# Designed miniproteins, single chains, continued (3), part 26

Each design is a single chain, and the fold is of that chain. pLDDT is the mean over its residues in the fold that is shown.

## One batch from the design tools (miniprotein)

Design m8877
Fold by ESMFold2-Fast:
Structure m8877 (fold): chain A 89 residues (1-89)
Amino acid sequence: SFDELIKKHAREAARLAGRLKALGAEDRAAEVLKQLRKSGYLSDEEISQAFEEGEKEDVSGLSAEELYREAEVQLGIADLVRAVDKVTR
């Protein structure tokens, strides 16, 4: 469903924010979380769960710039799916 697809991409953005924190990019992680909270796509508990999962992942050799870019892409996909859902209903 569109709701499941929106939540899938929002959870991925939250997980990427967790990876950003693990890499020491705390300000970028906080910005992604701020956008997620404003979106309303996930509950605070769903955001926290996905974020914690991301924090536990191996971030060796990863770029904070690339992780942040990917998180913004995931949020953009969620926004696009939400827009398509509204037109299709």
Scores: mean pLDDT 86

Design m8878
Fold by ESMFold2-Fast:
Structure m8878 (fold): chain A 67 residues (1-67)
Amino acid sequence: SELEKARKEMEKEAERLKAETDGEVRIREFDFEDSATGTRYRLLVAYVLDENGYVKEVHSIRVEVPA
């Protein structure tokens, strides 16, 4: 499924971020709907927090999900 592929891609990105930085790597998923079309999406986000809690790198993937 597209969502499974996106999760695998996000896992690979998170591993890359962990290998390249000493920051805290987080992955979050959000659901949203396009109000104009009613199309539903899952947004996957990987980001790195520094020692002070600032975001220093972000990667996102948007996946259309069936209604």
Scores: mean pLDDT 80

Design m8879
Fold by ESMFold2-Fast:
Structure m8879 (fold): chain A 76 residues (1-76)
Amino acid sequence: MKALELLREAKKALEAGDYDRAISLLTQAVEELRKELGPDHPAYRKAVEALEAVISGRRDLALQYVDEAIKELEKA
């Protein structure tokens, strides 16, 4: 799944402190998740919250939301 790979790359960017790259990757992941699963899917909602957390400078919260989004996709 393209969204899953984008989320994994976003996680690596967040861990490296590359917030510009993380924002770009999360924006792409959010768009893909919305198209594939729709706005009510938990993975989409978690990815949106991760993007908002990165923009707000909340690194640990962003990582938690990315991990939760990945777990939701891996359950499917």
Scores: mean pLDDT 85

Design m8880
Fold by ESMFold2-Fast:
Structure m8880 (fold): chain A 90 residues (1-90)
Amino acid sequence: HMEEMKQRMEEVLEEAIKKLKENTSEEDKEATEKAIEYLKKGVDYLIRGDILKATKYFGEAIRYASLAGSENEAIVGEAVGEIFRIYREL
């Protein structure tokens, strides 16, 4: 059901944001904030069924996360993968 999909995606998003905030130094704060902003936009568009815009914003999220380091890139990449898995299953 659509409501279950939205709830599960929001849970993945919230966990990823928590990990990113815990793993970010002051010098990488701006890049991490942009990664979080784009990750949120990607989830919002995917929930609305706009896969093309979701993919674009998830790409931007990964790009900004990579500027904050490989661990942050991995956190965002794993979250995006799980979000698309939820989308395919529900």
Scores: mean pLDDT 84

Design m8881
Fold by ESMFold2-Fast:
Structure m8881 (fold): chain A 85 residues (1-85)
Amino acid sequence: SMELLEELKRLIDELGVLLSLLGYSPVEVWQRILEILGLEPPSPDLSASEMRDYLMEKVESLSDEELREAIKRLREEIERLRQAL
């Protein structure tokens, strides 16, 4: 659903901010988010922009069940990082 996709994108942005605060480079931020979601990057040589575009394309193609699982994983990671800060 659009509501689940919007929530997932919001959590991606929130996690991206937290990872950036922890010293992750732009490309490392997108690589880490892909890893958490169980999505392998198509190439390790991708730019940060290409990595972000790949992530967005993949999340926009997810089913509602996959969106709920992705949201759960990102929420758990965000909470873990917030407790470590």
Scores: mean pLDDT 85

Design m8882
Fold by ESMFold2-Fast:
Structure m8882 (fold): chain A 62 residues (1-62)
Amino acid sequence: SNEKLLEEERKLSREIAELAKQGRGMEAARSLLSPEVLAVAEEIGRKLREIGDEIDEELKAA
């Protein structure tokens, strides 16, 4: 049972939601996200951009 993890997730979500109402949600999210999670998100973004570039090249070659 991951009860503690689920409670922590709910607490963080509420804190982010409250700060978002103040217009500070992005700052809160950045502060609460771990460096590992941020690195994974950035890597996914990079790979998606590479896929987009490959599709564009294929369309120009056709």
Scores: mean pLDDT 66

Design m8883
Fold by ESMFold2-Fast:
Structure m8883 (fold): chain A 96 residues (1-96)
Amino acid sequence: SKVRELVERLKRLEEEGKERVGDSTDRELHEKVLKEMLAEAARLIGELAGEPEAGRELAERFLAVRSPAEYQAVQDEFAARFGEVAERLEEEAARL
């Protein structure tokens, strides 16, 4: 299913992110990798939801985040827009 394929892609994205930071304690590297991972996740989830433009817009906003308040605002908008898709992904992940 598309949901299962996306869960597998998101797990791979998380694994790639962990590999990129490795044993580093560099906050800037962790923040950069996190933003890039969240941006890609937003794009992928937007495509699954049938809203690829919204996913791309949120991805661009994640990459542009410069403060905790901006990060929270983008996260809140993501949850409001894609919460139903996120719930389906969590249910599928629990079955894998």
Scores: mean pLDDT 80

Design m8884
Fold by ESMFold2-Fast:
Structure m8884 (fold): chain A 84 residues (1-84)
Amino acid sequence: MLPAAVKRRAAMMLLAGATPEEVAASLDLPEEQKRALVAELERLERDAYEGRVSAEEVATRYGLSRPQAERLLEVLRERVARRL
């Protein structure tokens, strides 16, 4: 399981416009943990787009404030929409 500090850093990088792949590449993690992180963040993008995850859940999971979590979900939804 990924450490809470790593999850928070990943979420902040996504907020700054990084892709899941760019986040994983920027973090000094073993390859297995990088792959797990990419899979988790890609699942978060899908769940955000499909309305399957709440801002409260994201805030708790990634150690974010509620406004940061709401902004993250907005960024992820926009990113998925651009790929369609």
Scores: mean pLDDT 81

Design m8885
Fold by ESMFold2-Fast:
Structure m8885 (fold): chain A 104 residues (1-104)
Amino acid sequence: GPLPKPEEAKKWAEEVIADPNPVGRALGILALARHPDKEVRANAAPYITKAADDPDPLVREAASRALIEMAKDGTPEVKKAIEEASKSPDPVVRQAAKKALELM
């Protein structure tokens, strides 16, 4: 089916982060990171950073995986998201961000 356009990525990411269900947020974050369009992933990167600071550890784990998977993109947005996640209070998130920076 038709995929969302890059300009729709911000609205889609905002809806993902606003989901009251942590399972929904985790799955949505992974869907954004695994989207085939590099521009959609770049536009979603700030919301992946926000998910890395989520109160639910399931969502923070999903964001950690997303950062590692997106590192290969090398976009300024992804690099900024990874650099911000490296300052996370969660050591799992910090370790994932450090690994992602090494993959860029």
Scores: mean pLDDT 86

Design m8886
Fold by ESMFold2-Fast:
Structure m8886 (fold): chain A 74 residues (1-74)
Amino acid sequence: MEERRQRFLRALSLAGEAANKALEATKDIKDPEQRDKKIEETVREVASKLPDPEDAEFAYKLAYFIAKTEYDID
């Protein structure tokens, strides 16, 4: 139980970090296609640092969703 919880919290934390990094990396990109491409690239790179593929996929999807939502609101 505890190991699964710790892995989940780590993945959640990394997802937030990945989203913030993607937003910083794309703040000067005005073209929507280039922006989206850079977001996907950045969040995938950060999420892939997680050793478990399931955790990496979760972090990637969550980070991408957060970053995209930020631009969709703006």
Scores: mean pLDDT 80

Design m8887
Fold by ESMFold2-Fast:
Structure m8887 (fold): chain A 83 residues (1-83)
Amino acid sequence: PLKETINEFTAMALIEEIRLAVEKGDREAARRALERLLETLKELPLDKAIKLLELALENVPDEELRERLEKELERLKEEKKKL
């Protein structure tokens, strides 16, 4: 559906925003983009959300933000196991 496609592209754009903010040293912008990413992922099917979190982990070079992404990825993987 269109909403799902828009949310997928939004998540990908937010991953790039996080990466760029980290590279610029703008930690507040990086945290805001991460929070928006996590909210956007709630609107996606579990399989797509998991893939996008894996993509974020490949592209985000900040340890604190990676830890938050890893926590969310494990939560979604556990949700998928229950289905």
Scores: mean pLDDT 83

Design m8888
Fold by ESMFold2-Fast:
Formats: sequence, structure tokens, C-alpha cells
Structure m8888 (fold): chain A 85 residues (1-85)
Amino acid sequence: EAEEKLKKVKEIAEKILEINEKPFPSIEEYAKALEEALNEKVTFDEDRNPHFESEEVEVALKLAIAKLNENEKGIKKLEEEIKKK
């Protein structure tokens, strides 16, 4: 159900945002915090952006990034895309 999917993605995005509020001395410590909170392996791209195998967690990460950047249009678009899937 679309509402349940959106709720779950928002919960994951909130956890990512809480982790991003904490200062981490290294990318390794940041990765560990993400993996422990989300119970999923994280990989980093060339620009040091985190990525996850789960589509749901990947979409939640994009939503969290949009919120951090105050990208209101991006947030709305992602929420609409989550509801359609």
C-alpha cells in the first residue's frame, strides 16, 4: 500500500538525518553508524555519497539529502514517486 511505503521511507530518511546531525571523524565511522541504524551494507561512490542495495533505503537516502538541501520541489517529487511504486 502506497501510504505504508511512504511511511517506511520517511522513517528511514529520519534515521539518516539523525545520523547526519552527528559529527563523524571518518567516513568509516559514518558508514558504521548508517549500517547499524539501517541494518544494511553501505557503499560509497567517487563523490563519497552513500548507496544501499535496497531500493527503499536508496529512495529514503535521496529524500534525506533533499531535506538537508532544503529542496522542497525535490522532496515533493520523491514523495509522489514513492506513492506511485
Scores: mean pLDDT 75

Design m8889
Fold by ESMFold2-Fast:
Structure m8889 (fold): chain A 68 residues (1-68)
Amino acid sequence: SLLDELRELLKEAGYSDESIEALLKNANRTTLGAARREIEEMRELGKISEELAERILRVIDELLASLA
């Protein structure tokens, strides 16, 4: 599932299990939009690779589309 894919990618990006589960339990346009911006900031600051950021953003965008 997209949620399982997002969980694994966020773990790779250094997120805690607690933070990931909080996001997934409350997954809506606002929380996913905030996560999207955070991933973009992490990429800009060099905290994650461009490839990892692109993969995470793709899954978030697919989840946001599914909430329409």
Scores: mean pLDDT 85

Design m8890
Fold by ESMFold2-Fast:
Structure m8890 (fold): chain A 100 residues (1-100)
Amino acid sequence: MLDVIVEVLREGQKVLGLEPEKFAEVVRNSLLVLAEDPEKAQELNDLFASGDLEALRLFLEQEIVPINPKKPTISEEEARKRLDPETWRALEEAIEIVGK
């Protein structure tokens, strides 16, 4: 799971041409914006639970990697409550790896 997320994020970083720290910031903001939508948050949780790595990869490429011009309206603490602990942990770890 984590390796697939890191791979998707690294390919996205190459396409966007952003420095690691700046890309990590953009990805974290996209994750918070996604978590504002309860249906999208649940879809992400379900993808993690399913173990369908191809479906997860496509979802991350569509929802997390693109630059979202929206600023998140929810806090990181609130986003953590909407995502499963395993889902949040894997994404946060992948973002930290890519941001170094």
Scores: mean pLDDT 79

Design m8891
Fold by ESMFold2-Fast:
Structure m8891 (fold): chain A 79 residues (1-79)
Amino acid sequence: SSEELMDKAIDVAENLIKGKISREDAIKAFDYLYEEAKKRGDSKTAKFFEELKKMIEAGVPGEEILKFAKERYEEIKKE
């Protein structure tokens, strides 16, 4: 489900903030989530994960990435 993929995205962002994974690991994780969303036909969630990946590549702090992921998760839960 989209919620399941978003839970994983939040975990990635939290682990990045805690220094448990590298930025390169986070990029790889969001690439994986992008491909999974595409396979499920969830183009909106896939595009969101592509945007999160681009934010990491642009040097955006993990705290900001977590905020965007949580905001998207709340939107999905209300659908």
Scores: mean pLDDT 83

Design m8892
Fold by ESMFold2-Fast:
Structure m8892 (fold): chain A 72 residues (1-72)
Amino acid sequence: GLDDLSQQAVNDLRSRFSSNTTNDITVTSQPGRVIVSGTVPSQSTLNSIRASLRSFSRFYPGVTIVNEIKVK
């Protein structure tokens, strides 16, 4: 269901962000929603992540991705 899809999205995003040593990012699942929060070292890193999340949303139709990431 949508909750399972959201959990799959969370697992995929967590795996992706665990490869980035400069990011302090937490990913949480809610029904039909994935919340990405935390901090990044620069505005350019934040912009790159925003672009990646826009691309990522294509793989999880029906799931809303909420970006709550801040620059340190």
Scores: mean pLDDT 74

Design m8893
Fold by ESMFold2-Fast:
Order: structure tokens, then C-alpha cells, then sequence
Structure m8893 (fold): chain A 64 residues (1-64)
């Protein structure tokens, strides 16, 4: 069984640049992870991590 942590990390990197702390981004991450074979509950948790990651990436880009 693949580690869900790696799937979450990969998904955050893949869609992180699309995250601006918007509600729409959360649902997009959930949908993406479910399509990748992640459980709905795990996908929702990953979406919360995605929102946090996206906010961090946005901050980093503003500092560049």
C-alpha cells in the first residue's frame, strides 16, 4: 500500500500554485485526490493541507 503522506505531498506540489486561500481551491483538491484513488475522508484532510500549502506558496512568491 502506498503511503498517503506521499500522495498528499505530491498533490500539494501539483496544485499548490493554484491555491490562493479560496474556497474553490479546497473542492478542487478534494476532487483531484478522489480521482487519484484517495478516500474521501483522507482527500478532505489533504484539501486542508493544500489550502495551508497554497497560502505559504503565495507568500513565498510575494517575497520573490
Amino acid sequence: ASPTTLIVAASLLAVGDRLEGTDASREQIVDLLVKAGVDEETAREAADYGLAGGSILKKVRELL
Scores: mean pLDDT 59

Design m8894
Fold by ESMFold2-Fast:
Structure m8894 (fold): chain A 107 residues (1-107)
Amino acid sequence: SLLDELTEEQVALVTRMADRMVAIARQHNAPDLAATIRRQTAVLIATIRAHPTDLDLISRRLGDMAAEAAAIAATYPNGAEIIAAIDREVSILWSAIQFELNRVKES
């Protein structure tokens, strides 16, 4: 169904974002940040699978992940650079999720 396709696309988008964010954490030698990203993305994926059209809930879970990641990143010497990179990835993901949902609504 279109809903199943939407769910799979959203999960794929989150997985790709998680891989890029983990790569950023590794580049800055931040294993605690990498672990937090993995844990939070698992929660986000579970949320999307249970509620694939609940944009408000997905947005709140993305905000929770970004806030927790930013708090950890702020403890690192290049914290501002790490936070900016994470915020960029979250923004890209959110735009892509909105695009996929709008595509399904217009179908």
Scores: mean pLDDT 87

Design m8895
Fold by ESMFold2-Fast:
Structure m8895 (fold): chain A 77 residues (1-77)
Amino acid sequence: SALQEELEELAAELEELIANADKYSADELRQRLNALVQRADELLRQAAEQGVLDRELTARILKLIAELVSILKEKEA
């Protein structure tokens, strides 16, 4: 589905942001992470409402977000 493709693209964008985290300042990384988190919330909510929520993909996206939050906290310390 289009939603599944968008969620997979979001996961790839999160992985790319992790790979490139050192290229950004803490403020730039925070701005980028906030945008992706907002998109994740919107897409996951839509998938849940449509009954097409992929549990494994959801867990992967949440894990990637948690990893980026950890990287950001270390950058700000």
Scores: mean pLDDT 87

Design m8896
Fold by ESMFold2-Fast:
Structure m8896 (fold): chain A 65 residues (1-65)
Amino acid sequence: SEAGEAANAALAAASAGDEALARRYRDKTVQLSGASEEQVERALAAARAGDGAAAHRYLKEGGAV
């Protein structure tokens, strides 16, 4: 889905340290999905910490993927 693509792009950007790109895709994910900004930010925080698996699980739990 477009929301899922945006969510995965946000995680990839956050993992790479591209905070500006991560924020843009976070906002797109929130607009396109039922996930709250808090749910997506929790996933991005996990990605920034190097836990991509946890980040992806948080997106699924929030309904973004």
Scores: mean pLDDT 83

Design m8897
Fold by ESMFold2-Fast:
Structure m8897 (fold): chain A 61 residues (1-61)
Amino acid sequence: GPIEERARSTVEALASPNPVIRAAAVHELSKVLSPEEVARVERLAAAGDFEAAVRLIAEGL
């Protein structure tokens, strides 16, 4: 659904090799998630655990 699509797009941005795109994705997450949740999403995306990252973002939307 739309929430899952938005969460997936955010995780794809976090996995970008472009640091500007990653910083923008972190900034957007900071509007809806706590700092601890943002840090966890970043760690999951960096580890390649995109499904867990998508679920965590979707729970915060």
Scores: mean pLDDT 81

Design m8898
Fold by ESMFold2-Fast:
Structure m8898 (fold): chain A 105 residues (1-105)
Amino acid sequence: MEEEKRKELIRKGVELLYEARKLYAKDRSPEAIEEALKLYREGIKLIALGAGVEEEVAEKVAELAEKAFRDRVGLDESDIEPEVLEAMRKAAEAAEPFVKEFGEK
């Protein structure tokens, strides 16, 4: 994947994660929670795609992240397919510089 496109996807993904957090912090109505989950899922998917994860695997990563957020349950690594777990690790590593940029506001 082209480096500039990869960086743009990751940046947009991280922006969506912070938008979701801001919305959730300000408004915890059912409607706001659903909108925050939508932003969060899309953000995770974009980060995974930017990290070079295949579309199908990126979708699975986003689905698991949404479920963990919605249910407030921890994910047991033993219950996650190795391919998906590796994709989550790659996404986290790729997002780290951008997360620091937004976290230092």
Scores: mean pLDDT 75

Design m8899
Fold by ESMFold2-Fast:
Structure m8899 (fold): chain A 92 residues (1-92)
Amino acid sequence: MEEIERFLEEVRRVLTEEMKLEEESVEIILDFLRALAELGVSVEELREVFEVLLELIRNPDKLPPEEQLRRLLELERRVREARARREGLTLP
């Protein structure tokens, strides 16, 4: 999905150039968004998730609206489940 790849490049630039986050933090956020894309989350939904993450970075003392936070946590849980499932399939 080329749109998702372009979106992730834009996210990397915003986080590194505008927000000046450390490389480790940038990679964690990108890995999370990439994993969501692999689970079938649309680019429109990824943009909404990214906006919530940006708000958290800009205002760490202020929690986003409860509905947006719940959505983000649900997506994080789906990513964790997908990773656990893949790890079980490949068993090193």
Scores: mean pLDDT 73

Design m8900
Fold by ESMFold2-Fast:
Structure m8900 (fold): chain A 77 residues (1-77)
Amino acid sequence: MMVDVTFVLAGMLNTETGKYELVAIGIGHDKEGRAVAAVARIEADSLNPSEEEIEKVKEEAKKKLAEKLAEIEKELA
């Protein structure tokens, strides 16, 4: 099955540690057309994330989203 996935990306500074975090929210739809979201976070070295960091956090969000969608499809069967 092909699922259309939309991503929202946000960078933030952890003011306690001085570390940057990159957050990706992956949004897809179940078979009934309901929106399902999954969130992934990674530590970043700066607020200007590299392509690798962006791809990594998107892949993690996509993986978590796929897992949620599979669970919904399974109906705890």
Scores: mean pLDDT 74

Design m8901
Fold by ESMFold2-Fast:
Structure m8901 (fold): chain A 61 residues (1-61)
Amino acid sequence: DIAAAFKKLSQGKESFPVSKLEDFFKDIGSTPTPEMIASIKARVPSGYMNLDEAELLVPRV
């Protein structure tokens, strides 16, 4: 589920921009709050999430 959503948003690349986090949550069947988005962005200062970061940060929120 998370890996499939990541592949879609990254278009098969190594990472996707955190501006697509809301779309990522929708693809995995969740509705994020602005607070959740802000928290994850604070943990990803590069502005890009790889698969490991998506799996570690999204399921732990």
Scores: mean pLDDT 74

Design m8902
Fold by ESMFold2-Fast:
Structure m8902 (fold): chain A 63 residues (1-63)
Amino acid sequence: MEVLDLIEAFKNKELTEEELFEEALRYLKRKDYISAESLLGLASVLSGKPIEEIRKRVLEALK
């Protein structure tokens, strides 16, 4: 899914923290760090968790 489509879905409350996390991981694997960081920021806002906690989970998923 494109970042713009993800932002629209976020505004409509159609995305979960888990879906944003999976998309951020997908962009990181493609080395699109800017899009990945934007999606991690949205996951932080939606979950109420600090962005550093979200980043730690992504790093663990990357092995």
Scores: mean pLDDT 74

Design m8903
Fold by ESMFold2-Fast:
Structure m8903 (fold): chain A 106 residues (1-106)
Amino acid sequence: MSPELEEIKKLVDEFVKRAKEIIEKYKDNDTLAVNELARLLEEFYNRLIEILSKMSKEEGQEAIKLVKEKLDEVVRYAAKYLSLNQVFILEAMKRILLKKLEEFLK
């Protein structure tokens, strides 16, 4: 496993941990939960593209697959605590982030 792919795995694991903490902390205020998750996703994206810029296209595709699987896990976790409307907003943010990552690797 490349050092960069290992950095991605650590970054993704920390993101999932922090996202779940935000969901638990703000479960009684869906709007604050989603706003804090949006900030975390922006930070996560910026750190991801820095690491991805150092990786091969093949390794970058493997990294994006992992990111998708872990974002799906976060959305499923959010669905236990947040309203349907807020979960739909998170799903939209996930799709936008994944599209940006795909375009970055072109």
Scores: mean pLDDT 86

Design m8904
Fold by ESMFold2-Fast:
Structure m8904 (fold): chain A 71 residues (1-71)
Amino acid sequence: MMTVGEAIDRARALLPQVPREHLPAAIGLVLAVIGEAFDSGVISDPEAELDPESERRVREYLRRLEELAAA
């Protein structure tokens, strides 16, 4: 399962690759990933696993970030 640390690290790695015109959308997606980690109650523990519903949403946000980074 995806950990909190994996989700945040992936979002952080993708953000610098996003074109300037897409930064507002990308920032929103990064905040959504952080929000899922916060809602899991374990944002301070990078080894903590996301629950299956949060992992599904985080994977969707990360996929959209990857699309913006490839634009």
Scores: mean pLDDT 76

Design m8905
Fold by ESMFold2-Fast:
Structure m8905 (fold): chain A 74 residues (1-74)
Amino acid sequence: METERERERALREAEERGQAAMQRLRDWFVRAEEGDPEARERVEALRQQLASSKSGLDSFEEWRERVVEEAKKK
């Protein structure tokens, strides 16, 4: 059985991985808008993975639009 300390460490690691994943997603969104075919494919793959969850897909699209809009302002 995992100890409470081990569970706390796992949660912190998951949070850290989540932040890193968000940074990678932002990079993919920007690159996809710039016409990078690899980035476009990765964004599409993520969209497909979230398609089984409407709330997840809606959140993904909202976040993607926000990232792209912010990048275009530069």
Scores: mean pLDDT 70

Design m8906
Fold by ESMFold2-Fast:
Structure m8906 (fold): chain A 93 residues (1-93)
Amino acid sequence: AQAYRDALNRALEEALKSMDPETRAAIEEVLAQVPDAERPVVGLLLFNALQSPALRATFGLTDVSVEQLRAVVEKIKELNKETFDRAVAELAA
């Protein structure tokens, strides 16, 4: 589990480096309130949502704010609860 967790944390770090400072700061603020085991999954889900015009439109993500990112996280968790819970469990193991 540790090697997988480290790989996901590195992927999140690289994703955050590719973003503009304002978007990165908003994601980091959302992630600061997320448990360590969930952080790479939540962070990568937010990054993927922001990179996809279709997902941004689906979630109404037109302007990046901490409030909008939190709403997207909750919506993704509800729509994909089983997948999200499984990913978090794999990181915790």
Scores: mean pLDDT 70

Design m8907
Fold by ESMFold2-Fast:
Structure m8907 (fold): chain A 92 residues (1-92)
Amino acid sequence: SSFLKGLRKMLEDMRKNPDTSHLKIEMQLGAAHTGAATLIVTNPEISPELAQAVLDAANDAIQAARNKAPLETILAKFEEFIKAVEAALKDA
């Protein structure tokens, strides 16, 4: 999936730029959340449970950035979001 490849690149870019502000990270995660929402509405075969898991994981990562959590915490939540997207796409 082109979307998954983009998310993995975003994760690596965040690791390479630890001085990136929490606001910029939040905005990047917001863009990823919007992409996931678009994926869900354009793929009606994705179950409501998997769709909810994707959106919940995205919101958890965004909240961590918004609350100025350590980068490692934000990255861990973003990895959980990527796993949720992978699960949704396999069962789509």
Scores: mean pLDDT 87

Design m8908
Fold by ESMFold2-Fast:
Structure m8908 (fold): chain A 99 residues (1-99)
Amino acid sequence: GELLNRAIALELRAIGLLLDIEWGLISPEEALRRAEELLREAEELREQGAPDELVRRILELVLEIGEKVLERAREEGDEELARRAEELIRRAREELERL
């Protein structure tokens, strides 16, 4: 019930964030900050026993957001943002491997 509802809400937030970065409605820095929050919440949901398939979908969205932030950071020459995005991508992949 509650865990499923929280996982669905988090997936919808991740989809919205992905669209916002694709359409340039959000800065790469703010997108990364929100993606880092999504990753933390996905990790917590997994630990609380949320369905693996839902957690996987959220982590895959976080990974895609991280890759888009990395592309934007490289285009702008923001080496610090690029490093943070690479770390987010690495952590999201590690969490996917735990599922």
Scores: mean pLDDT 89

Design m8909
Fold by ESMFold2-Fast:
Structure m8909 (fold): chain A 74 residues (1-74)
Amino acid sequence: MSPLERIEALAERAKTVASPEEQALIDEFVEAFRAGDFERALELLTELLNRAADAENHELADLAAEMAGIVAES
């Protein structure tokens, strides 16, 4: 599975447990990653992680952290 395929699968899962505002961040993150803008992708994931932490949404936080690991390896 390519990094992009892994990101798309994790993003799909994250959207099922995300609020509408968090879903918008996930969509922007996927677009940034597809564009090769890894700096912007990590900024968006950091915002998503902060929102998940504030909401005590541990599942979303774990998925965002896994996606951040994939971006860092790209």
Scores: mean pLDDT 85

Design m8910
Fold by ESMFold2-Fast:
Formats: C-alpha cells, structure tokens, sequence
Structure m8910 (fold): chain A 65 residues (1-65)
C-alpha cells in the first residue's frame, strides 16, 4: 500500500539520522507520488544502504526536501 511504502521510506530516513523537520518535508513530497514511484524510491534507497553507502541513501531521500 502507499501508506506502507511511505512508512518504510520515512523509517529509513529516520534511521539515517534525519530531523523531524526533514521527515515532514519529505513526507509531504511523497504524498503526491504514486505507489509505483514510491516503490522506485524505496528500491534505490535499499540498494544504496545494501552497498554500505549511507551518505548516498540520505542524499536520495533528502533530494525530495
């Protein structure tokens, strides 16, 4: 579901150390996205984290800020 995908993306952003203000801004941007777009964002973030590139994962997420 869209809610579940948004929760996973915002949860990842929180674990990477983003502020509550950043979470709110990103969350507002994600609300305008389709489930397919959210799945693509989550896939890119997961791939960056899996490669050990936490900085790239954070950059991808904050690009929606």
Amino acid sequence: SKEQLMGEILGALRRLGASDADLAKVGSKLEGMTEEQLENVLKKVREAIEKGDREKALEILLSFK
Scores: mean pLDDT 76

Design m8911
Fold by ESMFold2-Fast:
Structure m8911 (fold): chain A 68 residues (1-68)
Amino acid sequence: MADFARWMLEVDIEKGAEEVARALRKLAAEKGADPAQVEAWIERIREAARAGDAETAARLAVEALNSL
């Protein structure tokens, strides 16, 4: 899962960030995680992607997955 999130961000950083956001929302709903916390992670990932920082976006995605 972590390697998949990183791979998606490397292929197309903005498109990868949106797919990661979709996956995080589904996973959070399944695990009963706090929606506000999930949206905070998604916003940080999108900001990193917008800045062109694939490394930071990937780290945030992995941290979000480990927190859920």
Scores: mean pLDDT 75

